# Designed miniproteins, single chains, continued (3): the designs that were tried, part 28

Each design is a single chain, and the fold is of that chain. pLDDT is the mean over its residues in the fold that is shown.

## One batch from the design tools (miniprotein)

Design m9003
Fold by ESMFold2-Fast:
Structure m9003 (fold): chain A 69 residues (1-69)
Amino acid sequence: GDVILRVGEAEAARARALGEAAGVPELGQKLSDAIRATARAVAAGDEEAKAAALEETRQLRSQLDEVLA
């Protein structure tokens, strides 16, 4: 549980930094929040929250990748 939450925080921080560097801090913050939500859902065993957060994370990451291309 603890390792998943710690890794989630590191990835969330990276997403926020990438959004700031790309000039889209709001998108980076949304992705950061979605990554944290995914890590919490996995740690809690909440399959519904996990599925929703994974889908949101995938969509937001795709949007950030388009900005960076």
Scores: mean pLDDT 82

Design m9004
Fold by ESMFold2-Fast:
Structure m9004 (fold): chain A 69 residues (1-69)
Amino acid sequence: MSDEEIKEKLIELLKKAGVSEEVAEKIAELILQGATREEIAEVLRNEGGLSEATARAVAHELLKTKEEL
């Protein structure tokens, strides 16, 4: 699967979680660059408007999804 296809799939999951498209694109790029779960959760909390618990759960699901692709 191409990086573009992975990015689009991650953006779709983030938008479903209530994250804006701009923040979703930023997080998808960070994941492709090898960002840690903690780094992704921090962006989701600070820029995505998610609670700490939700941000951690979403970060875990995003990384799991990327590993399965």
Scores: mean pLDDT 81

Design m9005
Fold by ESMFold2-Fast:
Structure m9005 (fold): chain A 62 residues (1-62)
Amino acid sequence: SDAERAVEAGRRAAEAGDGAGVAAAGHQLYKLGDIEGAREVLRLAEEAGLRSAAAVIRKLVG
């Protein structure tokens, strides 16, 4: 599904240290209504130390 693909893209971006890629994945999951997927990508951003991407996603999901 598009949501599963977005979670995987977010995981890969977090492993690469790509904050823009993580934020894009979080936005896409939010647009798809997959709030749990967006929270998973937020968790990956926080674990990777991608503070700006984490802040963006946190504002979307509360």
Scores: mean pLDDT 86

Design m9006
Fold by ESMFold2-Fast:
Structure m9006 (fold): chain A 105 residues (1-105)
Amino acid sequence: SLTQSPTSLTVKVGETVTINKVASTSVNNQISWYKQREGERRELLIENATTLVPGVPERITGSGSGTNYTLTITNVQPEDEATYFAKDYSTSPPTWGEGTKLTVV
C-alpha cells in the first residue's frame, strides 16, 4: 500500500488540499514536507511535522502525530503547482514518500 496519498490531484485556485503520510511505526514527529518543481531543488516547507519554515506561506500547514501526518494547503494559488514529498527522517538513511503531484486549474 502507498505511504503517501493521493498520488495526484487537480484543484481550482482558492480550494484546500490535503496530503497524507502514514508510517508503519510511530516516527516521533520526524516528518518533513518538501515542494519540488521539475529541474529545481526540493524546497523544505515543514519541519518536525508542524513547524513552518520561515518564508513559506502561512496557508501551508503540517499536522499529525504517531503514524499519521498531513500537509494542508489552503487557498491554493497557481504557484503551489508542484510535486509534494514527505520525508521520514526517523530512519538512517531517511525514507521519502512516493510524492503527490498537485495540478492547479
Scores: mean pLDDT 85

Design m9007
Fold by ESMFold2-Fast:
Structure m9007 (fold): chain A 76 residues (1-76)
Amino acid sequence: KVEELIKEAEKLIEEAQKAYDSGNFDEARKLIDEAEKVLNEAYRALAEADPETQRRYLPKVNELKKKIEELKKKIE
């Protein structure tokens, strides 16, 4: 399930970037908020996972969080 949450967050970030590039900043903000929600769910799932799963997915979740922060900075 954590892998599904990561894929969902990636898709939302990509759609947010497309909305930003199109000048649709309201849609971009909405998609960023949804991506943050999904990533928080992934963080919670990882906190309950075994150490091997945490080592595998935590770097990717952190990378996606950085992408969200960068996109938020551009919009605000």
Scores: mean pLDDT 83

Design m9008
Fold by ESMFold2-Fast:
Structure m9008 (fold): chain A 85 residues (1-85)
Amino acid sequence: SELEEKIINEAAEKARSLGLTDQEVEIVRQAVRAALSLVDKGYPVEKAAELAGEIARAHGLTDEQVEFASKLAREAAEKYREAKK
């Protein structure tokens, strides 16, 4: 949806501002998209953020970058849940 793409793009912009490369930013986009999908299925934001961290780790991001991905996914999931009311 347009809302999902806006939220994913905002998270990607934040990741880029934290010094992530274009490839790492694309991993963050995938992680955030998966997190929003879990929210749509009724999962809590905490589980969405956890999944995003797992995806980032599986794609070879560092522990610090995994932490960034989880935090960005949590923020995105909270914003998405609030906006779709």
Scores: mean pLDDT 87

Design m9009
Fold by ESMFold2-Fast:
Structure m9009 (fold): chain A 55 residues (1-55)
Amino acid sequence: SHMEKLEEELEKLIEKAVELYRALRNSTDPAEQARLQKEIDEILKKIKELREKLS
């Protein structure tokens, strides 16, 4: 169903966000930190949008 696909996408985005947060915590390169933070912000925006569709 459409809801199942949204739930699967949400799970994948959460997993990716966790991995990016781990990479950010371990990074000492400012350019890498900026790139990772930008990717995290985009994923968090998508997670928020999906949660709003599921609620």
Scores: mean pLDDT 85

Design m9010
Fold by ESMFold2-Fast:
Formats: C-alpha cells, sequence, structure tokens
Structure m9010 (fold): chain A 63 residues (1-63)
C-alpha cells in the first residue's frame, strides 16, 4: 500500500546515506575501530536499500 511505498523510499534513502558514510569512513580510516565501524555502516546501508526495494509498490529489480 501507499504506507509501504513511503517506508520503502525512506529505507532506500537511509540506506544510501549510511552506505555513503561508511565508504567515507573507510576512505579516511586510521584505526581498526574506524575500519570496523565503516564496514558496519556499508553492510547496514546495503541491507536497508535491499529491504526498501522490496517494500516499494513499483516493480523492483528481480532478486
Amino acid sequence: GPADRARGEALIREGEELFRRGVEMLRTAKTLSEINRGIGLVLRGMGLRFQGGLLRGEPAPAL
């Protein structure tokens, strides 16, 4: 429904922001802690983008 589409779009936007932050953190990382945090953000971002795509009422790319 419309609520699922809106939530899907919000999750895609959040996922893209987290992915971007994770990539930036990895690019500038100087410590193992920063590397681990960056990896975590990238993986979470990818997961949110995937989940958001599945919630979209419009056809998503095939799994």
Scores: mean pLDDT 81

Design m9011
Fold by ESMFold2-Fast:
Parts: structure tokens; C-alpha cells; sequence
Structure m9011 (fold): chain A 88 residues (1-88)
């Protein structure tokens, strides 16, 4: 299995779970905790993606996959952020 494809699939699945957990939160403090976890997870996944690309597989296809993953992460982070704001 392609490491970057597996990372992308795992990241998308986990990010969707983070958004769902934030939507199910009962308070702003709970949603804020989920947001902090989401940011930390996103940073870890991005570091792993950069390492995979750097490890001699820096192809146009891999760069496109990373760009798609960044977009996916950014979208979910924004969704969690919006939920925190709504639960003020």
C-alpha cells in the first residue's frame, strides 16, 4: 500500500470523527478541547506527509495527494472552529 495514500485515508477518517465529536459536544469547553486535539493531530499528520514526500518519493502524484490532504485538514479544522464559536 502507498504510505501517503494510507496516511491520507486515515487522516480523512480521523478528521471526520473529530468534526462529529465537536458537533456532539455539550459545551464550548468540550468543543475547545476537541479543537486543540484536532490541531495537534493535524500538525502530526502534516509532519508525517512531509517526511514521506522527502523520503525519495517526491512525485507530482504525491505532491497532489499532500495538497488534497492539506485541503481536507483545513476544511475540518474550520468546521471544528465554527462549532466552538457557536457554543459560546
Amino acid sequence: MDQIQQLTDDTNSQMDQQVQQARNSQSRDDAQSIYNDTINYSNDRMTQAVDIVRDGGNTDDQRQQVTSMIGSISSRVQQVSDIVIQLS
Scores: mean pLDDT 79

Design m9013
Fold by ESMFold2-Fast:
Structure m9013 (fold): chain A 61 residues (1-61)
Amino acid sequence: LSDEELLKGAKGGLEAAKKATSRAMALTVLHGAQEILEKTTNEEAKKLAEEAIELARKKLE
């Protein structure tokens, strides 16, 4: 994955985190955001992934 693709993924992940209404959705977002955070070198993507992780954790049952 390119940094551009990872940034797109991070933006989508944050959107998904905001819309997550179930434990399964929150866990999916958490996993995806953690993967992006580990793989990306883009600071904006890291920031968005961290925000998605925070929101997903708050929504877990």
Scores: mean pLDDT 78

Design m9014
Fold by ESMFold2-Fast:
Structure m9014 (fold): chain A 58 residues (1-58)
Amino acid sequence: PVRDGLLDEIRELSKKADELDKKGEEYKKKGDFDMAEELHKKSEELRRRMDELGETLA
């Protein structure tokens, strides 16, 4: 069934969101708050998609 595919997609989104948060934190430490904010918004968007896919697994 599609469950394994959904789990793989959630895993990929989780990795991408984590990397975006990591980069955002680095930019924030460098004082680039605009870039940090943009990366944070992208990370939040990916996490929202993960939540939607997770609901489908229930």
Scores: mean pLDDT 81

Design m9015
Fold by ESMFold2-Fast:
Formats: C-alpha cells, structure tokens, sequence
Structure m9015 (fold): chain A 70 residues (1-70)
C-alpha cells in the first residue's frame, strides 16, 4: 500500500539507495488512492533526490507519510 511504499522510500533514501527511493516514491505519486497532498510531497521528494538534496527528500517523504497516517 501507499504507507509501505513511503516507508520503503524513506528507508532507501536514508541508506543512500536513491534508485529504490525514487521507484517507491513514484508508486505513491502514481497511486490514484493516495491523498493529493501525499502525492505532491512524494513528487517533491523525487525532485529533491534528482537534485542531490537528500535531506529535503527525506523531509518530503516524512511529510507524505504523516499525511497518509492521519
């Protein structure tokens, strides 16, 4: 589900596995059942990783996870 994909994206980003993080976050960004705000946060996290900003990406994935858990 969306929550587990975000957990995978967050863990992968923290471990330097950016390919896995992007793949997992894309599952959230493309999931029609995910809240729009979580999809937007997942997209911004992907863009941050593409720009080498790992800290910002982690913050966006954490935000997306908070939205999904609320």
Amino acid sequence: GVERALEVALEAAKNGDYQTAITAARLVANDPSAPPEAKEAARKGIEALKNGDVETAIEYFERALEIVRA
Scores: mean pLDDT 88

Design m9016
Fold by ESMFold2-Fast:
Structure m9016 (fold): chain A 59 residues (1-59)
Amino acid sequence: MDAKDIEDLIAGKLSKEEAKELLSTMFRSEVKEEEIPELVERLRKALEHARAASAERAA
């Protein structure tokens, strides 16, 4: 799994099937189509926190 895959998922660049597969891999469980928007929002917030930490290390 690549950071770019997560960014593409959040940006809505992935197809429904690709998003479902990626989320299932990340959470190690079955993901329903109805759960995709909620899980994407959760990942988006987690990525924002990770980016804040990375920015401090990049400086």
Scores: mean pLDDT 72

Design m9017
Fold by ESMFold2-Fast:
Structure m9017 (fold): chain A 56 residues (1-56)
Amino acid sequence: MTVRATAPQPQTSPDELALRPGDVVEVLGEVGHDYWLARDAAGRVGLVHKGYLEEL
């Protein structure tokens, strides 16, 4: 599943991905209530907050 960032997500912890609006990431799995584990176009893997993403 691919999702697109609708708002910026700063990397405030080592387990998060830094996202800019328009970034597309591949969802690898669900983690907790509001997070997905995702991989970006550079191959980086980290947590992304569902509230800042839309499904493609």
Scores: mean pLDDT 77

Design m9018
Fold by ESMFold2-Fast:
Structure m9018 (fold): chain A 115 residues (1-115)
Amino acid sequence: LLEEARELLERGLEALNAGDYKKAVEYFERAAELAEQAGDKRLKAEALIYLGGAYYQLGDYKKAAEYAEKALELGKDDPELKAMALYMLSLAYEGLGDYEKAKEAREKAKEAHAA
């Protein structure tokens, strides 16, 4: 389960880097499911952040924001995950045209990284 989830996360990142965003979504969704079954909140949050990134690349900014928000809630006590989720949320808000929320998320991400 856990090792399979990590392998799917790596395959998803390979697909994302290759520009195969739909395949990346499939890999990250499966990775998140297996991470949840394994009880690994950190791995699930990572998969959700990357899933948000894949939806962002597909132009689905609403889904990108939704997945980033879910990742932020899971990783709220982890400064690195919190920063990554907030950066993804900032990008999603920019895509949606909500520049004020995007700026707020970016500043919070910088704060989380500095802590």
Scores: mean pLDDT 86

Design m9019
Fold by ESMFold2-Fast:
Structure m9019 (fold): chain A 56 residues (1-56)
Amino acid sequence: MDKKILEEALEKLKKGEKLSKEELVELRKALENYFDPEFINEIKKLLGEEANEITT
């Protein structure tokens, strides 16, 4: 698994940039291969913060 591609995709999410189809596929592969619930939660949190309605 190429951790470099995954890290770049995560950085784009944090920066607020939209991921390409290829980057989404790489994230999916990493989640399936790692089987790490903490990692999955981190991805969901980043995506949720971008798409979810946050009221202050």
Scores: mean pLDDT 63

Design m9020
Fold by ESMFold2-Fast:
Structure m9020 (fold): chain A 61 residues (1-61)
Amino acid sequence: MSPLEQVIAEIRELARQLPPEERAEVEALLAAIEASTDSDEVKLAQARGLLDWVRARLAAA
């Protein structure tokens, strides 16, 4: 599994704990990252940023 696939899988697992509206937003952002023509390094940086956001949101709840 690539580092990008690993981060995306972790985001999806954590997003299961979010309210449905926020989970839908996270899935839309993940779809946008995967559909992007950017390099895997840029996509990985974007995915890590989203992972940090999801972690912060869960910690604040």
Scores: mean pLDDT 83

Design m9021
Fold by ESMFold2-Fast:
Structure m9021 (fold): chain A 66 residues (1-66)
Amino acid sequence: MEYLVRLSGDVTRQIGTVLRLIGLPHVEVTPLSADVYRVTLSGSEAEQEAVVAELRADPGVEVTPL
């Protein structure tokens, strides 16, 4: 599945979120702008749902399915 991820708020928080995503197996992160990323998930359905849930739980993160 592919998602658009928009980051807002503190720069340290934004960097932390990006580094966490890049460190995950079966996650591809493509920067589109300074605060907008395309995230491609290729793990199991349960792993994909867990990543999306973690992103949506972050108040500085907006997640939109493509």
Scores: mean pLDDT 78

Design m9022
Fold by ESMFold2-Fast:
Structure m9022 (fold): chain A 89 residues (1-89)
Amino acid sequence: AGGKVDEETKERVLELMEKAAEAAKEAGEEEEAERALEETRRILEENPDASTNELALKVLEAGKGLKSPKAVALVVAAALAAVGAGIPE
C-alpha cells in the first residue's frame, strides 16, 4: 500500500523536478523554474511524513506556472513517481 514516501522516491521526484526546471529555463522561464524547484525542495524538507498522494499533489502545485510542454511533462512524471508509477524518459 502507498503509505509514506521513501527516500528513494523523494530523490527521484527531486531529480525529475530538477530536469523540469532545466527544460523550463531552456524555454526562457527562468524565474518560474527556480520558484518550482525551490518549492519542491521546501515540500520535501517540511513534509517528511507526506503520503504518496500528498507529495504528488504538492509537486503538481510546485510546477504550476511552467508553460514549456517538456517541463510540464517532467512535472507530471515527478508526481507519478511520487505515487510509484513514474514515466520513463
Scores: mean pLDDT 78

Design m9023
Fold by ESMFold2-Fast:
Structure m9023 (fold): chain A 58 residues (1-58)
Amino acid sequence: SAAGETVYRVAYADALAAGASEEVAREVGKAAQDLVERGGSSKEIGDATRAILEKAGL
């Protein structure tokens, strides 16, 4: 969806800005997109993206 694609791009860019590798940034973007497309809350998106970054040592 257009909304999911937008969220993917924003989350991906934010992850890179936080120091994530391209691979980790893509994982963050996909998780955010999937959550938005399933009707997930902003909190759920934030929690999931933070967990991925923490696993990567960020």
Scores: mean pLDDT 86

Design m9024
Fold by ESMFold2-Fast:
Structure m9024 (fold): chain A 61 residues (1-61)
Amino acid sequence: LAAAEDAAGQRTAQFIADNPEKVDEAIRRVAEAYREDGLDPEPFEAMGRGLRDNLIAQAAA
């Protein structure tokens, strides 16, 4: 159970490390939806970038 979740997390971190541009693209699309709805996208963009950077660092370690 937990081992399967850990394996999925490791695969996700590796995918993000190998394809950071795809993650950045996803963050941009969601931020655009926030702007269209009149919401401030900055908190979401900051959170997404921080998570992305942490996952890349974790995969590289």
Scores: mean pLDDT 69

Design m9025
Fold by ESMFold2-Fast:
Structure m9025 (fold): chain A 72 residues (1-72)
Amino acid sequence: SNAELARKQRDIEIAEKIYEELKERVKKHFSKSKGATEEQALERIEKTYKDALEFIERGEEWVRRGLENAEK
């Protein structure tokens, strides 16, 4: 019980950190860009982050690499 809760909490913290880092990367890369590409990348990252949180909550296996590659 406690080990499972601790694992979920760690996975949530990891997902949050990746999400924040990806948003900063996109903003830095497209900071002066006028286009849908930045917005589309941010939307994909947000959706993948929310999906990751849902899998973690369900106790399903979460693929960290999937979230990290959400911008592609």
Scores: mean pLDDT 71

Design m9026
Fold by ESMFold2-Fast:
Structure m9026 (fold): chain A 65 residues (1-65)
Amino acid sequence: MLGEVEITLVGDKPGLGSDGSTLPKGTVIRGEILEIREDGEILVRSLETGQTYLFGGEDVEIKPL
């Protein structure tokens, strides 16, 4: 896996930005996976903005770019 992925928010939990921003259900972003946590949360850096987001692993569809 090249670390670059497309993230689609399919669940009701929003993506949480490190700056306090949120991404709602239905958002699609391209990012690099930085970390997969023990509780299944996934830390991603946006390729477009460089902003870091935290997603619930069960709330996202992930596919490699």
Scores: mean pLDDT 79

Design m9027
Fold by ESMFold2-Fast:
Structure m9027 (fold): chain A 56 residues (1-56)
Amino acid sequence: MEEQVERIARALVERVNATGEVPTVSLAEEVARELGIELTEEIREALLARGVVDED
């Protein structure tokens, strides 16, 4: 789980830096799909706890 959270967080930061999009849970779900990772409730909560995503 932790490695999956880290991979999503890094890809999300890169997406935000490239596009200027707001780091929402919906954007994190899209990024996770591109990486082949299922965005589970546990991963979602971990990303929110780290402050790398906002609720939609």
Scores: mean pLDDT 76

Design m9028
Fold by ESMFold2-Fast:
Structure m9028 (fold): chain A 68 residues (1-68)
Amino acid sequence: AADLAEGAGAAARAGNGETAARLARQASKFSPYPEAAELAERAAEHAEKGDFEAATELAGQSSLAAVG
């Protein structure tokens, strides 16, 4: 889950919204941590809207929440 959220953040920083949204949704689906899952879902929504700055930040927060 943390690896998927990190990958989503990297894709968003590169401007690849499709990959960022896909990886963020997978991070949300497979995360055992509710906070990390919620942040990943929000990252996917922002990536789908083309808001790559918000997607990158939320994906980073999701990855951090998944490791403590």
Scores: mean pLDDT 78

Design m9029
Fold by ESMFold2-Fast:
Structure m9029 (fold): chain A 62 residues (1-62)
Amino acid sequence: SEPLVRAQEALRAGDYEAAVKYAEEAIKENPDNPVAWTLLSRAYRALGDEEKAKEYEEKAKK
Protein backbone atom coordinates (compact mmCIF):
# COMPACT_ATOMS: atom_id res chain seq x y z
CA SER A 1 0.00 0.00 0.00
CA GLU A 2 1.37 3.40 -1.07
CA PRO A 3 -0.07 5.24 2.00
CA LEU A 4 1.46 2.61 4.32
CA VAL A 5 4.95 3.13 2.82
CA ARG A 6 4.55 6.93 3.02
CA ALA A 7 3.43 6.72 6.67
CA GLN A 8 6.53 4.66 7.54
CA GLU A 9 8.84 7.07 5.67
CA ALA A 10 7.24 10.10 7.37
CA LEU A 11 7.65 8.50 10.80
CA ARG A 12 11.36 7.82 10.12
CA ALA A 13 11.82 11.43 8.93
CA GLY A 14 10.20 12.79 12.12
CA ASP A 15 7.21 14.18 10.19
CA TYR A 16 4.65 12.86 12.65
CA GLU A 17 1.70 14.86 11.26
CA ALA A 18 2.30 13.40 7.77
CA ALA A 19 2.69 9.94 9.35
CA VAL A 20 -0.79 10.31 10.92
CA LYS A 21 -2.30 11.44 7.59
CA TYR A 22 -0.83 8.54 5.58
CA ALA A 23 -1.55 5.93 8.28
CA GLU A 24 -5.21 7.08 8.30
CA GLU A 25 -5.30 6.65 4.49
CA ALA A 26 -3.83 3.13 4.83
CA ILE A 27 -6.53 2.26 7.41
CA LYS A 28 -9.25 3.49 5.02
CA GLU A 29 -7.87 1.13 2.34
CA ASN A 30 -7.56 -1.86 4.72
CA PRO A 31 -8.77 -1.48 8.33
CA ASP A 32 -7.74 -5.11 9.04
CA ASN A 33 -4.01 -4.36 8.57
CA PRO A 34 -2.50 -4.16 12.09
CA VAL A 35 0.65 -2.43 10.73
CA ALA A 36 -1.36 0.68 9.79
CA TRP A 37 -2.83 0.93 13.32
CA THR A 38 0.65 0.42 14.83
CA LEU A 39 2.08 3.27 12.72
CA LEU A 40 -0.82 5.56 13.72
CA SER A 41 -0.20 4.69 17.41
CA ARG A 42 3.55 5.42 17.09
CA ALA A 43 2.89 8.75 15.34
CA TYR A 44 0.47 9.94 18.05
CA ARG A 45 2.91 8.87 20.80
CA ALA A 46 5.64 10.94 19.09
CA LEU A 47 3.20 13.91 19.00
CA GLY A 48 2.64 13.53 22.77
CA ASP A 49 -0.92 12.16 22.53
CA GLU A 50 -0.62 9.12 24.80
CA GLU A 51 -4.39 8.47 24.97
CA LYS A 52 -4.78 8.20 21.18
CA ALA A 53 -1.55 6.17 20.99
CA LYS A 54 -2.96 3.60 23.44
CA GLU A 55 -6.35 3.51 21.69
CA TYR A 56 -4.78 2.74 18.30
CA GLU A 57 -2.29 0.26 19.81
CA GLU A 58 -5.28 -1.73 21.12
CA LYS A 59 -6.89 -1.66 17.65
CA ALA A 60 -3.66 -3.11 16.19
CA LYS A 61 -3.92 -6.09 18.58
CA LYS A 62 -7.47 -7.01 17.50
Scores: mean pLDDT 84

Design m9030
Fold by ESMFold2-Fast:
Structure m9030 (fold): chain A 90 residues (1-90)
Amino acid sequence: SARKAVEYTIKVLEGTVKILKNAGADESLIKELEDLINQLRKATDLSEIQAVLEKILELLDRIAKEYPELKALTDGVKANIEATLAILAK
């Protein structure tokens, strides 16, 4: 279901935050991701959920540009978000 897909994406993103912290990524990027995760948890409207997920995709691209060694991680998380967006479009 759409709700389960969003809940799973939140868990994936929370795991991503832990990996980024362990990798020594910039605190500002980590805090921006944590803020977007909190916005996603509070989003009740489909359009708000989609807008927050799109902002997370943009942030993941910025992280991949600054930390190319984390590209495989960010690509995997992006694929999960894109799958969730596809479910929400139905």
Scores: mean pLDDT 87

Design m9031
Fold by ESMFold2-Fast:
Structure m9031 (fold): chain A 66 residues (1-66)
Amino acid sequence: ANAEAQAAGAAAARAAAEGDIGSMARHSKLANEYSGPEGGAAASRAAGLALGDERAATIAQGFAGM
């Protein structure tokens, strides 16, 4: 469901902001499983922007799209 993808995207964005690449990878993969690669990337970016961290949002989006 989209809510699960958004939650996973938010976790990925937070991990990216903290520099935890392993956790970012895990959460980005989970977001992609719920919404596909494009949906996961979009959810991760939106979550990062909501946290006020545009750089983390961009990094999380790029990683989720992999």
Scores: mean pLDDT 64

Design m9032
Fold by ESMFold2-Fast:
Parts: structure tokens; sequence; C-alpha cells
Structure m9032 (fold): chain A 83 residues (1-83)
């Protein structure tokens, strides 16, 4: 069903966002700020796609707000590290 396809897509996108964010943290800890910025941007893009899918799935307002805040934090950190 369309709902099952969206749920599978959400799971894949969450996995990509979490993995990219983890790579960002590891790169930042290693002093590789360029790699960290790229990883955080990748995580933000995956989280943005996840937010769109979550809205289509009818996720609650708290879940959507938490995703929006996470996306903003990832973008801000990437910009700070690229400066």
Amino acid sequence: SMREELEERAKELLGRAVEAARRGVEAEAAGDYEAAARAYREAARAAEELLRVARELGADEDTLRNLEESIEALRKRAEELAA
C-alpha cells in the first residue's frame, strides 16, 4: 500500500540522517571540519525528505516540530564549520 511504501521510505531516510549525523560528529571530533560540514548537510537533506514523508503519514505536531528543529540545528552547525 502507499502507506506501507511511505513508512519504509521514512525508515530508510531516518537511517541515512542518523548515519550522516554520526559521520559529522566523528569528523568534527577528528578536526576535519570540511568533512563534518558535508556530513551535517547530508543529514539535513535526509531529514528534510523525512519531514515531507512524516507530514504525508500524518505524524503528530510534536514529531514534526522536533524534525524541523533538528534540521535547523544540522544546517546551522554545517554553516558554522564551513566558515
Scores: mean pLDDT 90

Design m9033
Fold by ESMFold2-Fast:
Structure m9033 (fold): chain A 99 residues (1-99)
Amino acid sequence: SEKEIARAKGRLVAYEAILDLLKNLKYKDKAAVDAAQKKVRDEALALGITEDEANALATFLKEQVAIAAENNIEQLMIHQMELAIEQLKAEIARLEAEA
């Protein structure tokens, strides 16, 4: 469904933003994290995701980078985000083929 495709694309935007913050060592930069949250929210809304779901994705980004920083698991989270992005791209392709 269009809603499922939009949700999957919203998650992809969030995961790519998390990966970018971690790889560029910006995950502890408040201004960079705030900008990434705004970008994720704006792009999710443009995809037709609800305000509540777009806000949840922005919150998820902030929580994930905080968890990585607090637990010193940045490399593990990079690996997990790369795998999640690959899986989401495959899911989006499948959903679009079924639409």
Scores: mean pLDDT 88

Design m9034
Fold by ESMFold2-Fast:
Structure m9034 (fold): chain A 62 residues (1-62)
Amino acid sequence: SAMEAELAARRAEIEAKGRQINEVTEQTLKKKREEIGDTPEGIEKARQAALQAGLQLREKLG
């Protein structure tokens, strides 16, 4: 039905946006950890960069 198709499309859009945000966050975290290393200071900097990247993408996607 049209309603089922609309709900499926809405779910797919939300899931796609969530996956994109998670992917960018994870990639940024991995990149920064490889770049800075696994020190407490490096982990915190990597976490901060990952959060910033995720928030920026979330803002763009609405």
Scores: mean pLDDT 80

Design m9035
Fold by ESMFold2-Fast:
Structure m9035 (fold): chain A 62 residues (1-62)
Amino acid sequence: SSVRYVVTAPASTSLHRRLGVGEGDDLGTTAEVAERLGVSPEGARTILERAAQEGVVERVPA
């Protein structure tokens, strides 16, 4: 029912720079990413969904 996101690319987006993450790193849930970026949960979901479409993160079951 809940999902989390994992980085699948080494350094292809501003998300990598802002969160200080690399390939294989667990970003956590949408809510955790929202808190780390200082955006709304809906904003974080939009960012993560776009990154997943670009192949830089993967959505996995939590």
Scores: mean pLDDT 73

Design m9036
Fold by ESMFold2-Fast:
Structure m9036 (fold): chain A 64 residues (1-64)
Amino acid sequence: SPEAEKYYQQGVEALSAGDYETAKEHFLKAIEADPNFKTAWGGLGYVLDRLGKPEEAKKYFEKA
């Protein structure tokens, strides 16, 4: 969906800036708008791993 794509793009921009908390928020919104947006699940997993939450990250990687 256009809304999910917008949130995903904002998440990628935040990730490239090293803003992992903002990236997490945007990837979560992308998944909320489109749960089939597999790349957003992978992005969220990556961000959570970088934030020191590897157990939670694994859960999201399994959805990617």
Scores: mean pLDDT 84

Design m9037
Fold by ESMFold2-Fast:
Structure m9037 (fold): chain A 92 residues (1-92)
Amino acid sequence: MSLEEQAKKLADELAKATTPEEIVANTKRLIDLLNQLVDEGRYEEALKVAEYALEKISEGLRKATDFDVQLALGVAAIAVATIKVELKNLLR
């Protein structure tokens, strides 16, 4: 399975996660994969994954009713959005 495929799978899991612990664990793995893509110079792929992940986190936020789940997804969104901004600056 490619790094891009693994990262997208983790993003899909964030959209359907129901516990803060699951969200934190999947977010850490997603960020590790994004950093690996960046380290390999695969900036366009990393940007595509980050944009996909933000869409999936937004989907999860719309469905979430528990405050701790919403907070964990919000933290995930900030972390991924930060990487997206840095990638856009590198690709300009």
Scores: mean pLDDT 85

Design m9038
Fold by ESMFold2-Fast:
Structure m9038 (fold): chain A 101 residues (1-101)
Amino acid sequence: MVAEEERRREEVVERLAELIRRKDEEGALELLREYAREVLGLPEEAVEALLEVARELFAARDEVAPEEIARTLVALAEAAAAGSSPEELRAAAATALAVAR
């Protein structure tokens, strides 16, 4: 079970990274929305907040490796599922962008 959840997370990260590399912002947002709603069980309001933060991260996609953006997006979705506020998600995203290389 734990190994299956870990594998699913890695699969989502790989798929997001591919979409980010292809500059497919809409496809990446849709995949993140599906993961947050169907896998993590986030309510629609929390999903919308997560997607707003994700759009801000996409603005930095030429400065940050696609794999790092993908991992950050999945981590933000998991943080939202753990109860993080939209403000906390924005702060975490800003920190991730500042330290990414």
Scores: mean pLDDT 77

Design m9039
Fold by ESMFold2-Fast:
Structure m9039 (fold): chain A 66 residues (1-66)
Amino acid sequence: KEELRKELLRKIGEILRIIGEIIDLERKLKETKDPEEIEKLKKEIEELEKRRKELLEEMKKISEKL
């Protein structure tokens, strides 16, 4: 159980990092009026949201084993 808990903490840290990056990108998105930059930022946010969802699913599977 201790190894699974360490893995959960590692994934929590990764999710927090991703949330921070999304917040930064959303702030940039609100400040920019360049259509090319807007599309780039939206794509980056979408990829980070996808990664966050994947990590949450992985954490759910680990928590079910605890």
Scores: mean pLDDT 82

